# Designed miniproteins, single chains, part 11

Each design is a single chain, and the fold is of that chain. pLDDT is the mean over its residues in the fold that is shown.

## One batch from the design tools (miniprotein)

Design m351
Fold by ESMFold2-Fast:
Structure m351 (fold): chain A 108 residues (1-108)
Amino acid sequence: FTVENVLVPSNTTGTYNLYDSNNNLIGNVTVNGRVTSNPVGLEQSSMSKLTPEHLMAVPVSGGPGLSGGSTGSPLLDENGRVVGLVHGGDLSGSGSGPSLFLKVESLK
C-alpha cells in the first residue's frame, strides 16, 4: 500500500523512529509513502511527553520530513493497515523535527 505524499514525496524513501506519548521508542519505519517495518518496543527518554493518543515520528538523520498539507494523511503498515494519522509537528519537509501521529487506538 502507498500513502500519497504523507512522509516522502515522489520516489524518495526515508526512515523514522516512532515514539509513544511516554517518550518510549516503540519502533522504526521505512517509508516511501507507507510503513514497511513493524514497530518494536524500545525505551527512549529525553523526548517531550505527549498524550496517550499520540505517536511521535522523528526522522533518522538524512531522512525526509513531513510537509505542510499532510495533516490527516494515514500512516500505513506493510499490510495496508492504518496505524496513525498525521496530526502535526514539524511539517516543513526538511526532516529537522518530530512529526505527530494520532494513534489508531484513539480513533477506534
Scores: mean pLDDT 44

Design m352
Fold by ESMFold2-Fast:
Structure m352 (fold): chain A 83 residues (1-83)
Amino acid sequence: MPIPIDAEAEEKAARELLKKAQESEGNKAASLLSSAMLLAALSGNKEVQKEVAQTASDYLRKTSDSPEDLELAERLEKLAEKL
């Protein structure tokens, strides 16, 4: 049976993955940010979702010159502003 989602546990896990992503580089940082975004969404905590979205946007703007990644960064920034 699926265990009920614990919003506080997801929030804590999202914040920990966000910290690890900020200390990491390349594909590892991207993977940790993706996991943090998922956990932040599951937590329902808009403040954590905003922090993760903003950090992911900043990461993409710093590490990629790809138009696709810059468009994703813009979308994440706008998502953070709406939260």
Scores: mean pLDDT 74

Design m353
Fold by ESMFold2-Fast:
Structure m353 (fold): chain A 83 residues (1-83)
Amino acid sequence: MSEPQILASLTDEDLKNNLIEASINLGLAAINKALGMSQSLKTKQLLETAEALLETIKEEAEDNPDLLALVEKYEQEIEELRR
């Protein structure tokens, strides 16, 4: 049976706002890495927050290949920042 289509009530703008927030968290984590704080708790929290936002976008936008491609790109950047 089809569940209520809650995804149909969301706009691309809502999903883009989540991507913007993930991008901001990634940018802050990159700055912390440049300052030699790549393994700090704050940097880990920024990356964890970005990863959680990206997972939410993947669940909500499973039918949007453009957003999924952007999510994959940001997930790769998270892995690079964790190294």
Scores: mean pLDDT 72

Design m354
Fold by ESMFold2-Fast:
Structure m354 (fold): chain A 71 residues (1-71)
Amino acid sequence: LEEAEALARARIRELAATLPPRAKAAVEQLLATTDTAKQAEIASTLSPEEQKLILEAIAEAAALVEAELAA
């Protein structure tokens, strides 16, 4: 299970590399913390557009991990 989370984080980082620098930095900060309160604080500094880009990257990474684990 922790290995699956590590794989998901790696995929998210790969997809985040295509994002604008600010959104990429926010993803790295979110992945560096397991504290929900800190994650909410980081998210609150982002615009709705930046949040959408990050959520799309996470959703795509999750779909790739699901497909890989199903193989």
Scores: mean pLDDT 73

Design m355
Fold by ESMFold2-Fast:
Parts: C-alpha cells; structure tokens; sequence
Structure m355 (fold): chain A 78 residues (1-78)
C-alpha cells in the first residue's frame, strides 16, 4: 500500500463543494482503500489517500486534477 498527502487549491468559495466531489471521486476509484478530506479554508483542501498501488494513487490524483474548480494539486508520497 502507498499513502499520499495532497494539498488542493480551488476557486474561492468552492472548497466545500469540491471537497465533496474529491471524496466521492476517490471512494469510486478502484484500488483506493482509505480517504480523508479536510477543508482548511475557502480555497484550500487537504486530503490523505491510501491506495493498493502507486498506479492507483496516480489515477486518483489525475481524476482530482480534472474536477471543476480545482486550480492546483500538490502531493507528497510516504
């Protein structure tokens, strides 16, 4: 298993909406085993993703980048 910590920058006022979309998208992604999402401000979201493989993790991150309102995604692997 692999874990990543994500910092997601979104359009101002969209953090709560995008956080719900991130959680739903990650839970629906094959190979993702655990998901934690935290709204830090009106334009910042932190997420912790645990996946069965680095490939599944990269697929999950690409799906997040494609969501409406997402401006930037930074991540760190453990």
Amino acid sequence: MVTAYLEVTVEKGKAEEVAKQIEATLKATPGVTDVEVLVASDDRIYAKITAESEEALKAAIEKIKALPGVKDVKYTLE
Scores: mean pLDDT 84

Design m356
Fold by ESMFold2-Fast:
Structure m356 (fold): chain A 94 residues (1-94)
Amino acid sequence: DSPTEREIERLLLATYLEVSALETDPERLARVGELLGQISKVLMDKSLSLEEKEKRVEELLAQLLSETDNPAVQALLRATVERALELVRKAEEE
């Protein structure tokens, strides 16, 4: 795994742990974890262009935001996804 892949994995795991502190519904938490895992797979998929990764991740973020009415969780998820995309964009520029 590249340093960028490890940083993305750590970021998404840290976000999942923060969401788990705020979300009391175990089924919703499991679905958030599944969607974060799908985002990770998209971002690390070498067959996808940067544009395709951004589009798929934006679609997955919309699904994540629909899983929660908590504005703190929504803000955290948006910030996490934007940071993960920034890491991929910087890696692709090299």
Scores: mean pLDDT 84

Design m357
Fold by ESMFold2-Fast:
Structure m357 (fold): chain A 94 residues (1-94)
Amino acid sequence: MAAEREQRALDLYRQMSGLHSRSLRLEGELGPEAGARALQEMDDLAERAEREDPEAGRRARARFDETLEVSRYTADQLRRIGDQVQAELEARRA
């Protein structure tokens, strides 16, 4: 029972992540309207899954949100490091 729910949550998380990645790609290639459609597909998938198994749906959503937060944090850290390195290089050449 618990293992099956964990597997369902993991499968849902993977599907949501795939649709989110697709939305970013489509937005870049075809514009914001195409990206929005892929995000709607992700939301529809999550809603259907939560109706079938609310616990698995909640776990998948929580994991997806955590992954986005970690990704944002990492992007912000890399940007700060890049800015610092650039400033140090400019200071050395001055």
Scores: mean pLDDT 76

Design m358
Fold by ESMFold2-Fast:
Structure m358 (fold): chain A 90 residues (1-90)
Amino acid sequence: SDFAQSAQLYAEASKLIDEALEYAKQGDLEKAKKLLVEAMRLAGQSGLGTAARDLGGEAMKVVDEMNQIDPQYARDIQLEMNDVGLEALS
């Protein structure tokens, strides 16, 4: 069913955010960024408006870890996540 596909995309997005957080804590900001952007793309594809909000909150925790290491890089990632979120709403 369409709902089962949406739930699968949400679960994958959530898992990628958890993995992104671990890489950010290890200082691997490039890997964390790639996982985070992919997670937001999958959340948008799920079509679940609550997914974008809830996962966006979890994604911001990853951005906060990045900000402690490289504030400029964290800012660039936050802007890219906002762009992905706008595409998901269109």
Scores: mean pLDDT 78

Design m359
Fold by ESMFold2-Fast:
Structure m359 (fold): chain A 74 residues (1-74)
Amino acid sequence: MSPVERVEELAREAAELAIEAAEAQGLALSEEEKEAAVERAVAEARKLVEEVGAEAAERKVRELRDRLEAELAA
């Protein structure tokens, strides 16, 4: 995968985990809202790559995903 594609993949994973966390707290999200949240996360990650570079963007998005994953596991 390209570095940009890897960051986009991590952003998608982070968004999916955030949706799971919200649903676990009892928030009812529509399928359209979930899809929009994932698309927004990927778009923001792409912009971040342009601003700070793919390596720094990957690190930041991975940290976010890992934090969300740990929160769901608790």
Scores: mean pLDDT 81

Design m360
Fold by ESMFold2-Fast:
Structure m360 (fold): chain A 64 residues (1-64)
Amino acid sequence: SAETKAKGLAAYAKLLEEALEILKKHPDAKVTIERLSDTVFKLTVEVDGKTTVKTYDGSTGKWS
């Protein structure tokens, strides 16, 4: 639906914003964004030998 697509785009934009902030602080960071569903996206960050993973659900507006 159009509503689901809008939530998915908003979620993706949220992850891009987070990725940009990380890259501003750590230019050598490796950042990967994966689409898990229409509204759920996974952010993987590798910096200074450390890997962190966060998931954002555009339907709930929550990070996990």
Scores: mean pLDDT 85

Design m361
Fold by ESMFold2-Fast:
Structure m361 (fold): chain A 103 residues (1-103)
Amino acid sequence: PEPSAEARAALEEVLRAVERVAAALLRQLEFAARAGDAHAPSEAEIAAARARVEAELERARALLERLAREDPERLLAWAEDARAFEPQFDAQVAALAAREAAA
């Protein structure tokens, strides 16, 4: 069936949450490289991680579009879960920013 407006909104909300997590992980890798950690990733490793994240985000969008048509109830539940954990994720991002400012 055609996705409802509610299912489409839930899709974009879940995708935004996944994109935010992916961006934060890439930012942590970039911070580690700048901080001079003994296991700091190289620029090539960061580029490879970014390419992999981009490919996984495309797969995530395809999955979410399928769920919007076939299982909108599950997608709505995932959107609720994403909203529930947004404050925790924001706190982690703020902690990373504080570490960058201190370095």
Scores: mean pLDDT 76

Design m362
Fold by ESMFold2-Fast:
Structure m362 (fold): chain A 61 residues (1-61)
Amino acid sequence: SLEAERKRLENELKVYEELKAIDQKPLTPEQERVVQRYERLKELFKKDPDAALREWRAWRG
C-alpha cells in the first residue's frame, strides 16, 4: 500500500536528518546533488506527499 511506502520514506528522511546533523563534512559535487534532492524531497513531502513518493520511486527505479 502507499501508506507503507510513505512510512519507509519518512523513516529514510529521519535517518538522513540525524546523519546530516552529526556529520558536517565538506561535500563532493555529487554528494551535494544528493543532499539537494533530499532537501527538496523533504519539502515536497510536507506539501505533496504523493509527489514526493513519485520522485522517490523514480530514484529507486
Scores: mean pLDDT 74

Design m363
Fold by ESMFold2-Fast:
Structure m363 (fold): chain A 89 residues (1-89)
Amino acid sequence: TPAEEGARLAAEGAKAAGEGDKEGNAAKYAGGVIGAAGAALDGALRAGGEEGARVAAEGAERGGEEAGTEGGRLAAEAGRRAAEGMAEA
């Protein structure tokens, strides 16, 4: 589903942000944060409603946990907030 696709991509973005944080690669970190937020937002928007937003937010959070760094967690939080914002609209 669009929400599941968004969740998966948001998780990948959060992991990339965590990797960039570990490597000291600012561009990879920033790209990961932006990617996580964008993917979560897109997934929530395409799925529609609270369920789509919730699934996308959960994916972003999971990716942040798997990244195991503060950078990954910040990317996950950005994704979660983007998805929740769409549920409110």
Scores: mean pLDDT 69

Design m364
Fold by ESMFold2-Fast:
Structure m364 (fold): chain A 65 residues (1-65)
Amino acid sequence: MTPDARRALMREVHDRMAAAFDADLPPDEMRRLIDDLRRTMMDAGVSADEADAVIDGSLATLARK
């Protein structure tokens, strides 16, 4: 994966999570979204650890705002 492709993917993940927070999705729907985004990142060649770190970072940013 190129740095530009990785940056675009991470932005997409964060934007989708931000939209879900703005929409006040139920916890079970948010979990399904997170699982889907995690799989999308891993399918694109991101490691499980890195995918989890990206999700955790987005959650920390959005939940504390």
Scores: mean pLDDT 79

Design m365
Fold by ESMFold2-Fast:
Structure m365 (fold): chain A 86 residues (1-86)
Amino acid sequence: AAAEEEEIRRLVLEYGVLEGLIRMREWLLRNTPPDAAADARLQAQIAALRARRRAVARELVARGADAVVDQMLGGANTARLRAEAA
């Protein structure tokens, strides 16, 4: 149904956004001057974002959303998503 396809597309977009947010925080951790408090905060945020991304990946796998993931994110991202869901 259209509502199910819309929810799948929403989850795929959320997965992409979460990947971007993780990548940005990992970049900051590598490319900013050392700061113990800021680094601890970034690491905690990365852990929380990764947990949410894994939950979204599991939901997408459970829904059989591979074709939509391929169309929206590409095959390399679909393979990575499936590995993360496991």
Scores: mean pLDDT 84

Design m366
Fold by ESMFold2-Fast:
Structure m366 (fold): chain A 115 residues (1-115)
Amino acid sequence: SEIEKEIGKLADETIDVLNEAAQVVRELLARHPTPEAERILKLVEDVINDVWLAKKFNVITPKLIDRLLKKIDEAIEHARRVAERDPEGAQRVIDLLNKAKELLEKIKELVEKAS
């Protein structure tokens, strides 16, 4: 369906934004290696994998989106703690994670309309 195609496109855009966030976190880790930054990277990589698998098997649900949004909120909280050492890098990560949240919320709306 057209809705399924749009969900797939938004899922790909979400993965792209999260891959950009992961790259910014890797650059931040190279400058300031911290457990907080390592936790952000792990959370972002987990969300990328979850979105990719859910898209591949056509099992994107509102409940899954809510779980992914919670993981991104946790990553944002860790990024705020990193801001003390790298305020510019942390803000770039937060901005990208907020973009991913907006895309996931759009996916949730489309999934709920398709049900």
Scores: mean pLDDT 90

Design m367
Fold by ESMFold2-Fast:
Structure m367 (fold): chain A 81 residues (1-81)
Amino acid sequence: SPELQRIQANLESSARRTEELIEKETDPQRVELLVGIAEGVLQITLATLKTVKAPQADIDQVEALAQELIARLRELAASKK
């Protein structure tokens, strides 16, 4: 749906911004904090979709995207160690 596409685009944009912050960060503790904050934002997004009674298929797709984005951020963080 157009609504789902906007949510996905917003999550991808947010992840890209977090990647930029991680790339510029030299403190490993702050890198871990940035990843943790991103995970929290994604969990709130999933909770919101459930509250507005989004179709289960849309919730599942957003959850899959969230897991992919977090894995990508974790890989980037690991490359900085």
Scores: mean pLDDT 83

Design m368
Fold by ESMFold2-Fast:
Structure m368 (fold): chain A 74 residues (1-74)
Amino acid sequence: DPAYQQGLDHRRQGLQLLSQGRFQDSMDHFQQSIDHFNTSRSRSTDPQFIQQIQQQIMDTSTYHLQSAVMRVFP
């Protein structure tokens, strides 16, 4: 699924930027990751794959919150 792969790619980019202290850039990539995972989830009919996508969204949302906190309280 191209949307799922794009979600993973943006999350990887977000994590790299987060490790570099580039908090706003990491937030933007985590948001794009979540958007792509939501697209993949909306197009899927496989309950097990939907559950996996939901887990990816939850994990990425946690990283998004972490980067947002670090941007305000470095």
Scores: mean pLDDT 87

Design m369
Fold by ESMFold2-Fast:
Structure m369 (fold): chain A 75 residues (1-75)
Amino acid sequence: VTAVQRLNHVQEALNHIEAAKPKTAQAQAALNAARTAILQGDYAAAISALSEALKYDPSLVEAKKALEALEQLFG
């Protein structure tokens, strides 16, 4: 994965997190944690937080798309 491809996947994940409309406060908190982790460069923590958001609100298609974008960083 090139640096440009990595940056594109990170930006895609951030865009999906911002577009997400969670139904629970727990899912919103998990999305906020994922965004913070991405901004700190901790993509493993971001993936964990997005998985937790989907546990609280499985209908969050945007959180699933963000998770898929970040998973592209690891091949």
Scores: mean pLDDT 80

Design m370
Fold by ESMFold2-Fast:
Structure m370 (fold): chain A 57 residues (1-57)
Amino acid sequence: SAQELENSEYELSSERIQELIRETDGVEPPPLGTRVPALSVLEELLRKLKELEEKAK
């Protein structure tokens, strides 16, 4: 399997998202154990987490 720049975001985002969700205590974050070879899915998830972070502010 090739780990291109886009693939790197997949792993980094997963960990980053987990930290963001932790700070936003009150939201039920979905388990990040989903192995989907689709970057589109990650992009949508990242967007949702971004909104949560802004609200947590």
Scores: mean pLDDT 53

Design m371
Fold by ESMFold2-Fast:
Structure m371 (fold): chain A 74 residues (1-74)
Amino acid sequence: SSARQQQIQQLRQQTQVVRQQAQDARRLADKYRRISDETGSERYRMAAESAERLYQYLTERAQQLEQEAQQLEA
């Protein structure tokens, strides 16, 4: 049970880190989108799209880690 409890704690800690990274990616996407809209910069438009894709990936990864933690708690 102690080993399982440690695994659950590690998964939850990893989930929190990934969620924070997702929020950071979302903030970057919003920032790059604003710059692109204001300047017409193609480079910032592409950077915003990349950050948006990273946000989606990290959000899905956090959901997977949360499900793994829930499976171990069941």
Scores: mean pLDDT 89

Design m372
Fold by ESMFold2-Fast:
Structure m372 (fold): chain A 105 residues (1-105)
Amino acid sequence: EAYYNLGLVYKGLGDHYQSLGETEKALKAYEEAKKAFLKAIEINPNFALAYNELANVLAELYKLTGDQSYLEEAKKALEKALELEPDVEKYVARHLMFIGALEEP
């Protein structure tokens, strides 16, 4: 889907800016990626890969902002991805474990 691919492009742009230490530009790129993946889900609510990538972007937004709401949204997206398509489990489980580690004291 076009919006899914657009989300991947913005996610890559966010990763690139993060590697350069350009935190504000990375945040803007990740927000655009989030919007694109949400649009892909709106068009196809059974798009497990879009939920998985949404969770990845939300986890990055959480790391950059410390906003707990991104962490909770990421968990819900990962749960939905697992519900829809078990074949993505290896990616989803890895991100869920990472998110769990971020919640530990």
Scores: mean pLDDT 78

Design m373
Fold by ESMFold2-Fast:
Structure m373 (fold): chain A 56 residues (1-56)
Amino acid sequence: VIELTFVFEVEEATDELAEEAKAQVEELLRSNGYEVLSIEVEIEGNRITIRAVARR
């Protein structure tokens, strides 16, 4: 089990960009042989934080 945090700095943080970032993180993990167990999205100012728990 691995816990990973991805931080994206954008000019304007929107729910749409957050959903896109989440999808990208899920695809990145799956393409590397990980099963995504949970994923959390947080928006704060110009920052989108994706926290994922995954396993192989």
Scores: mean pLDDT 82

Design m374
Fold by ESMFold2-Fast:
Structure m374 (fold): chain A 85 residues (1-85)
Amino acid sequence: SKEAIELIEEAIELVEEMLKEKDVLKQIGLTLRAIGLTLEALSIDPRLQPVADLVVEAALYALKGDHERAKELLEKARKLLKELK
């Protein structure tokens, strides 16, 4: 599941990039890419579902402009991902 973990790490990085982005269309593109990567990771390792859920929720809060909640969810996702290594 190393490949699945790397996909989730990339998805987290895309949502972190989204928090720095000001263009809404680029934010939407980053959100869709992050969701795609989480779905691919889950197809490889379904045990990543709790981490994937946090990443998707973080992306949705970021898209709504709630950067504080998005950051909190990303920190929880990174912590949970380390526990699965």
Scores: mean pLDDT 87

Design m375
Fold by ESMFold2-Fast:
Structure m375 (fold): chain A 68 residues (1-68)
Amino acid sequence: MDSEIQAGLHIRKALEAEREGRLEEAERHYQLALDHLGLPLSAEEFRATVEAMAAAGREAAREIAAER
């Protein structure tokens, strides 16, 4: 339970670090998120998954905005 919340916070920090060009910090946060989730993925595979989730989130936000 708490591990999933912690993983989410690290994913957010990783995305923020990438946006700011802090690639080393982004990679560290992806690794910490993987540790909390216990997923048998590389940081690169996890990054691809997070990017897909971010894209899906943007699409969902557009649908919500279109309704209201």
Scores: mean pLDDT 70

Design m376
Fold by ESMFold2-Fast:
Structure m376 (fold): chain A 70 residues (1-70)
Amino acid sequence: MITRAQAIAIIRELQRQGLLSAEDAGLLLAALTEAPPEMSADQLIAFLREQLAGRLSEAALRALEAALRR
């Protein structure tokens, strides 16, 4: 299970490393404010795909999926 706080920390770290643009990071952080407090990596990815359909880059999704599946 991944908490919302853990997901936020991962997104911020990916942005710092340049693996995630400021725009993509902002979209992901905004979507997470409406996410459940805790969910699996697969559920979180599915939630973010639904909330950000067509708005998030493929590279951003790949970076996030790799970080969440550790």
Scores: mean pLDDT 79

Design m377
Fold by ESMFold2-Fast:
Structure m377 (fold): chain A 82 residues (1-82)
Amino acid sequence: STLQTLQNYLNLLKNENLSEEKLEEILNEIENLLLSTSKGLLSDATIDTIVEILKLIIAKSTNENIKQKAQRLLDFLGEAPN
């Protein structure tokens, strides 16, 4: 399932030092999911998991392009402070 795949990515991000290439792969998979699926068709649990993954990619990446792309996807999801 999509949620299970995202949970696996979240676990990898929390417990391992991933390469920039792997962070970009995960980010591209999330972008493709969001481009191919209406936001209204994603469960709250799926959106929450995507948000947590994107925040971790921003925190762990040293590549400004990867960070900026992840931030744009967070903004798209409406993840504003409060």
Scores: mean pLDDT 82

Design m378
Fold by ESMFold2-Fast:
Structure m378 (fold): chain A 61 residues (1-61)
Amino acid sequence: DEQIEWVNNKELIEIKGKVFEKNTVYQWAYANNIDPNDEEELEKIDIEELEKWAKVFGTLK
């Protein structure tokens, strides 16, 4: 459970090889009508747009 514990403790999520704050990703995804709990929907995420949004509204480096 180290991986699950790490993710829960840090509230982080990995999308297309990049790590984001889970709450930040969820807010962005719901705003764009994407379900972040659906693996197929996660594959449709534009990672560049998510990165730009996360830099403005997220606190993760």
Scores: mean pLDDT 66

Design m379
Fold by ESMFold2-Fast:
Structure m379 (fold): chain A 92 residues (1-92)
Amino acid sequence: VDEILRDLLKQLKEEKDKIVEEFSKLSEEEKKKFVEQLEGVVELVLQFPESEEKRELLKELLELAKKLLEVEKDPEVKEKLEKLIKKIEEAL
């Protein structure tokens, strides 16, 4: 359990900027699906027991969502990202 969170945290820290770049190249429809998948990851992480790894992973997911919001222009995708950001902030 802790190993999965730790591996995901390491990958996210190393690949965050690349994820943002690839996201900016997606169609608006693909971006909506990506945000829905990211929300699913957040929901999964929230189900884990409280740990330092869980908190750090939620912080990294929050920073990723904020970076995605900065590069996004579609109002619907922005609304989905803002809701996700609020959800993560309320869990921290």
Scores: mean pLDDT 81

Design m380
Fold by ESMFold2-Fast:
Structure m380 (fold): chain A 74 residues (1-74)
Amino acid sequence: PRVRLPDGTVVELPVGPEDTVAELLGAVGAATGVDAAGYRVFYKGRELAPDATLADAGIGPGDVVELRPGELVG
């Protein structure tokens, strides 16, 4: 799948359907140098839990997820 960063950059990551959102954030950090540990992942307006798998979220190889700064306190 691809990840859209807050600056509009799209990156393609070598993550699979069994990988978690936390693994995807780690891959973003490794690929871009951005500190992604504080970021949130959104797919079609839905925030994903860090322990959810990409398959559980319905994310396939052609899909794009949105990365947002994680400053939100619930």
Scores: mean pLDDT 75

Design m381
Fold by ESMFold2-Fast:
Formats: sequence, C-alpha cells, structure tokens
Structure m381 (fold): chain A 59 residues (1-59)
Amino acid sequence: MEEESQKELKEGIDRAKKAAEKVYNKLRRRQLDSTLQEIVKKVDELNRKIAELVEKIKA
C-alpha cells in the first residue's frame, strides 16, 4: 500500500473518532437527565403508596 494514502486515511479516521467521542459524551449526559426524570416519577408513585400505608396505620 502507498504510505501517503495510509497516512491520510489514518488521520481522517482519528478525526472521525474524536468527533464520535464528543457526540457520545453529549448523549451520555442526556441519558443521565432522562434517568433522573424516571426516578422522580417512581418517587411520586411511591409517595402515593406511602399515603395509603399511612392511612392504614392511622386506622
């Protein structure tokens, strides 16, 4: 293979990898936000169930 062509291809691939890593890090942050929202929803559901238990204890 021609060394010049291989060098240019490697530089292009390295550039693409760095861009992909940047996008991956942004997506990872969005996933954390989504997970936190899911946790909040589950906590709201648990609060309703706890209210039912509190009524049962007070009775």
Scores: mean pLDDT 73

Design m382
Fold by ESMFold2-Fast:
Structure m382 (fold): chain A 80 residues (1-80)
Amino acid sequence: SSEQAELEELKSLLKVFEDELDKIISEGKSMVVIDDEGNTIELKAEEEDEKKREILKELLIKQLKKNGIDQSLIDKALKE
């Protein structure tokens, strides 16, 4: 089904994002990101890797929602 194809594509994109996140986090640098509302978020070098992943993944999820991806599809991709 089209829904299954979209789910598999989203899973693939999330996996690529997680792989890139691992590389960025392994650099151990402080970074500043701007969310889609213009709020500045500082990720300190000493912050836990899982906390950095959580923040960056949340920003990605917000961007996916703004692009019209349904929350239920995002939830399925993240759980499977």
Scores: mean pLDDT 72

Design m383
Fold by ESMFold2-Fast:
Structure m383 (fold): chain A 109 residues (1-109)
Amino acid sequence: GIAEEAAKLGKEAAEEGKKSGSTVAAKGGERAAKGGLAAELSGSETEWGKEAAESAKSGAETAKHAASRNPATPEQEAAAGVSGVGASTSGKLAAEKEGNEEAKKIAME
């Protein structure tokens, strides 16, 4: 589903960001991957899980775009940072709404 795709893409973006030296894109990708995993564990079919999955997908795509640039613009890096925070926050909220402690831990770490 969308959550699983977002988690995979976020992980790929994090690895590309690490290779390119874009720490903001790498962190954005890590946060998007964690948000996607939290959304999946919280139930991607729930209202909160769907919102978290969409946020994670957006964050992963933004981080991937920034990580794949050489060099990324300051605006692209800022977008990756902001969207990554949004993805992890949405994942945490979905986990809290569903009472899933494991999903909450993933989104927070």
Scores: mean pLDDT 81

Design m384
Fold by ESMFold2-Fast:
Structure m384 (fold): chain A 71 residues (1-71)
Amino acid sequence: RSAELRAQAQKLIVQAGKLAKQGKYDESQKLIEEAMRLDGEAARLDGVDAEPTPYSNEDAIKFAELVEKQK
């Protein structure tokens, strides 16, 4: 399901943000790339012609902060 792929992509982005905060930028970038692939696959399953969202380490950190604020 596209929802499962999006949920997994979000988890990877949050994990990437945490790794980037620890200075592990290389590991963070790998997780961001995988999350972008999952987001693209989810969009394809939904029949939406969506461009892949380019994530930077800064974007991942910001996303992780937003998720943490929602708890």
Scores: mean pLDDT 71

Design m385
Fold by ESMFold2-Fast:
Structure m385 (fold): chain A 86 residues (1-86)
Amino acid sequence: SIQEDLERIVEEGKRMLKEGASLEEVIEQIYNQITRLAESYGATIPDAVKRNLSEGLVLALDAGDEQSKKELIEILVNTIEKSKAA
């Protein structure tokens, strides 16, 4: 599911942060993975939206903000679902 795929992407980002990756590196990785995920589901999402959500997710992960993390995952699931062709 989109949610399970996003949760996997988020866990990878969390591991990168724990391994000492910069916030910018993790934001780019999550942005790229979200882009590929959206494409795999036939969804077209504006780059600014993907960037803002990726940045928000990484900041929530860095802060240990589980509530913001869950809300941003839900927003991404809904965004991908609504952005599917037809």
Scores: mean pLDDT 85

Design m386
Fold by ESMFold2-Fast:
Structure m386 (fold): chain A 66 residues (1-66)
Amino acid sequence: MASEAMQELAEEARRLALVEPEEKVKERVRKAIDELTAQGVLSEEEGRYAERELTLMVEEIHRELE
């Protein structure tokens, strides 16, 4: 389900943000959202929302670590 997929993606993004550069994490998130949207797990709107929210989360984590 879309909510579970977004939650798993958010958890993965948080873990990656601790060990990988911000740009790499954002790239992985974008690719994952594209895959989920292509598979019909996320709608186009859900994909755009998830990308925006997860990008902000990654940026916040990097601000706190740096």
Scores: mean pLDDT 78

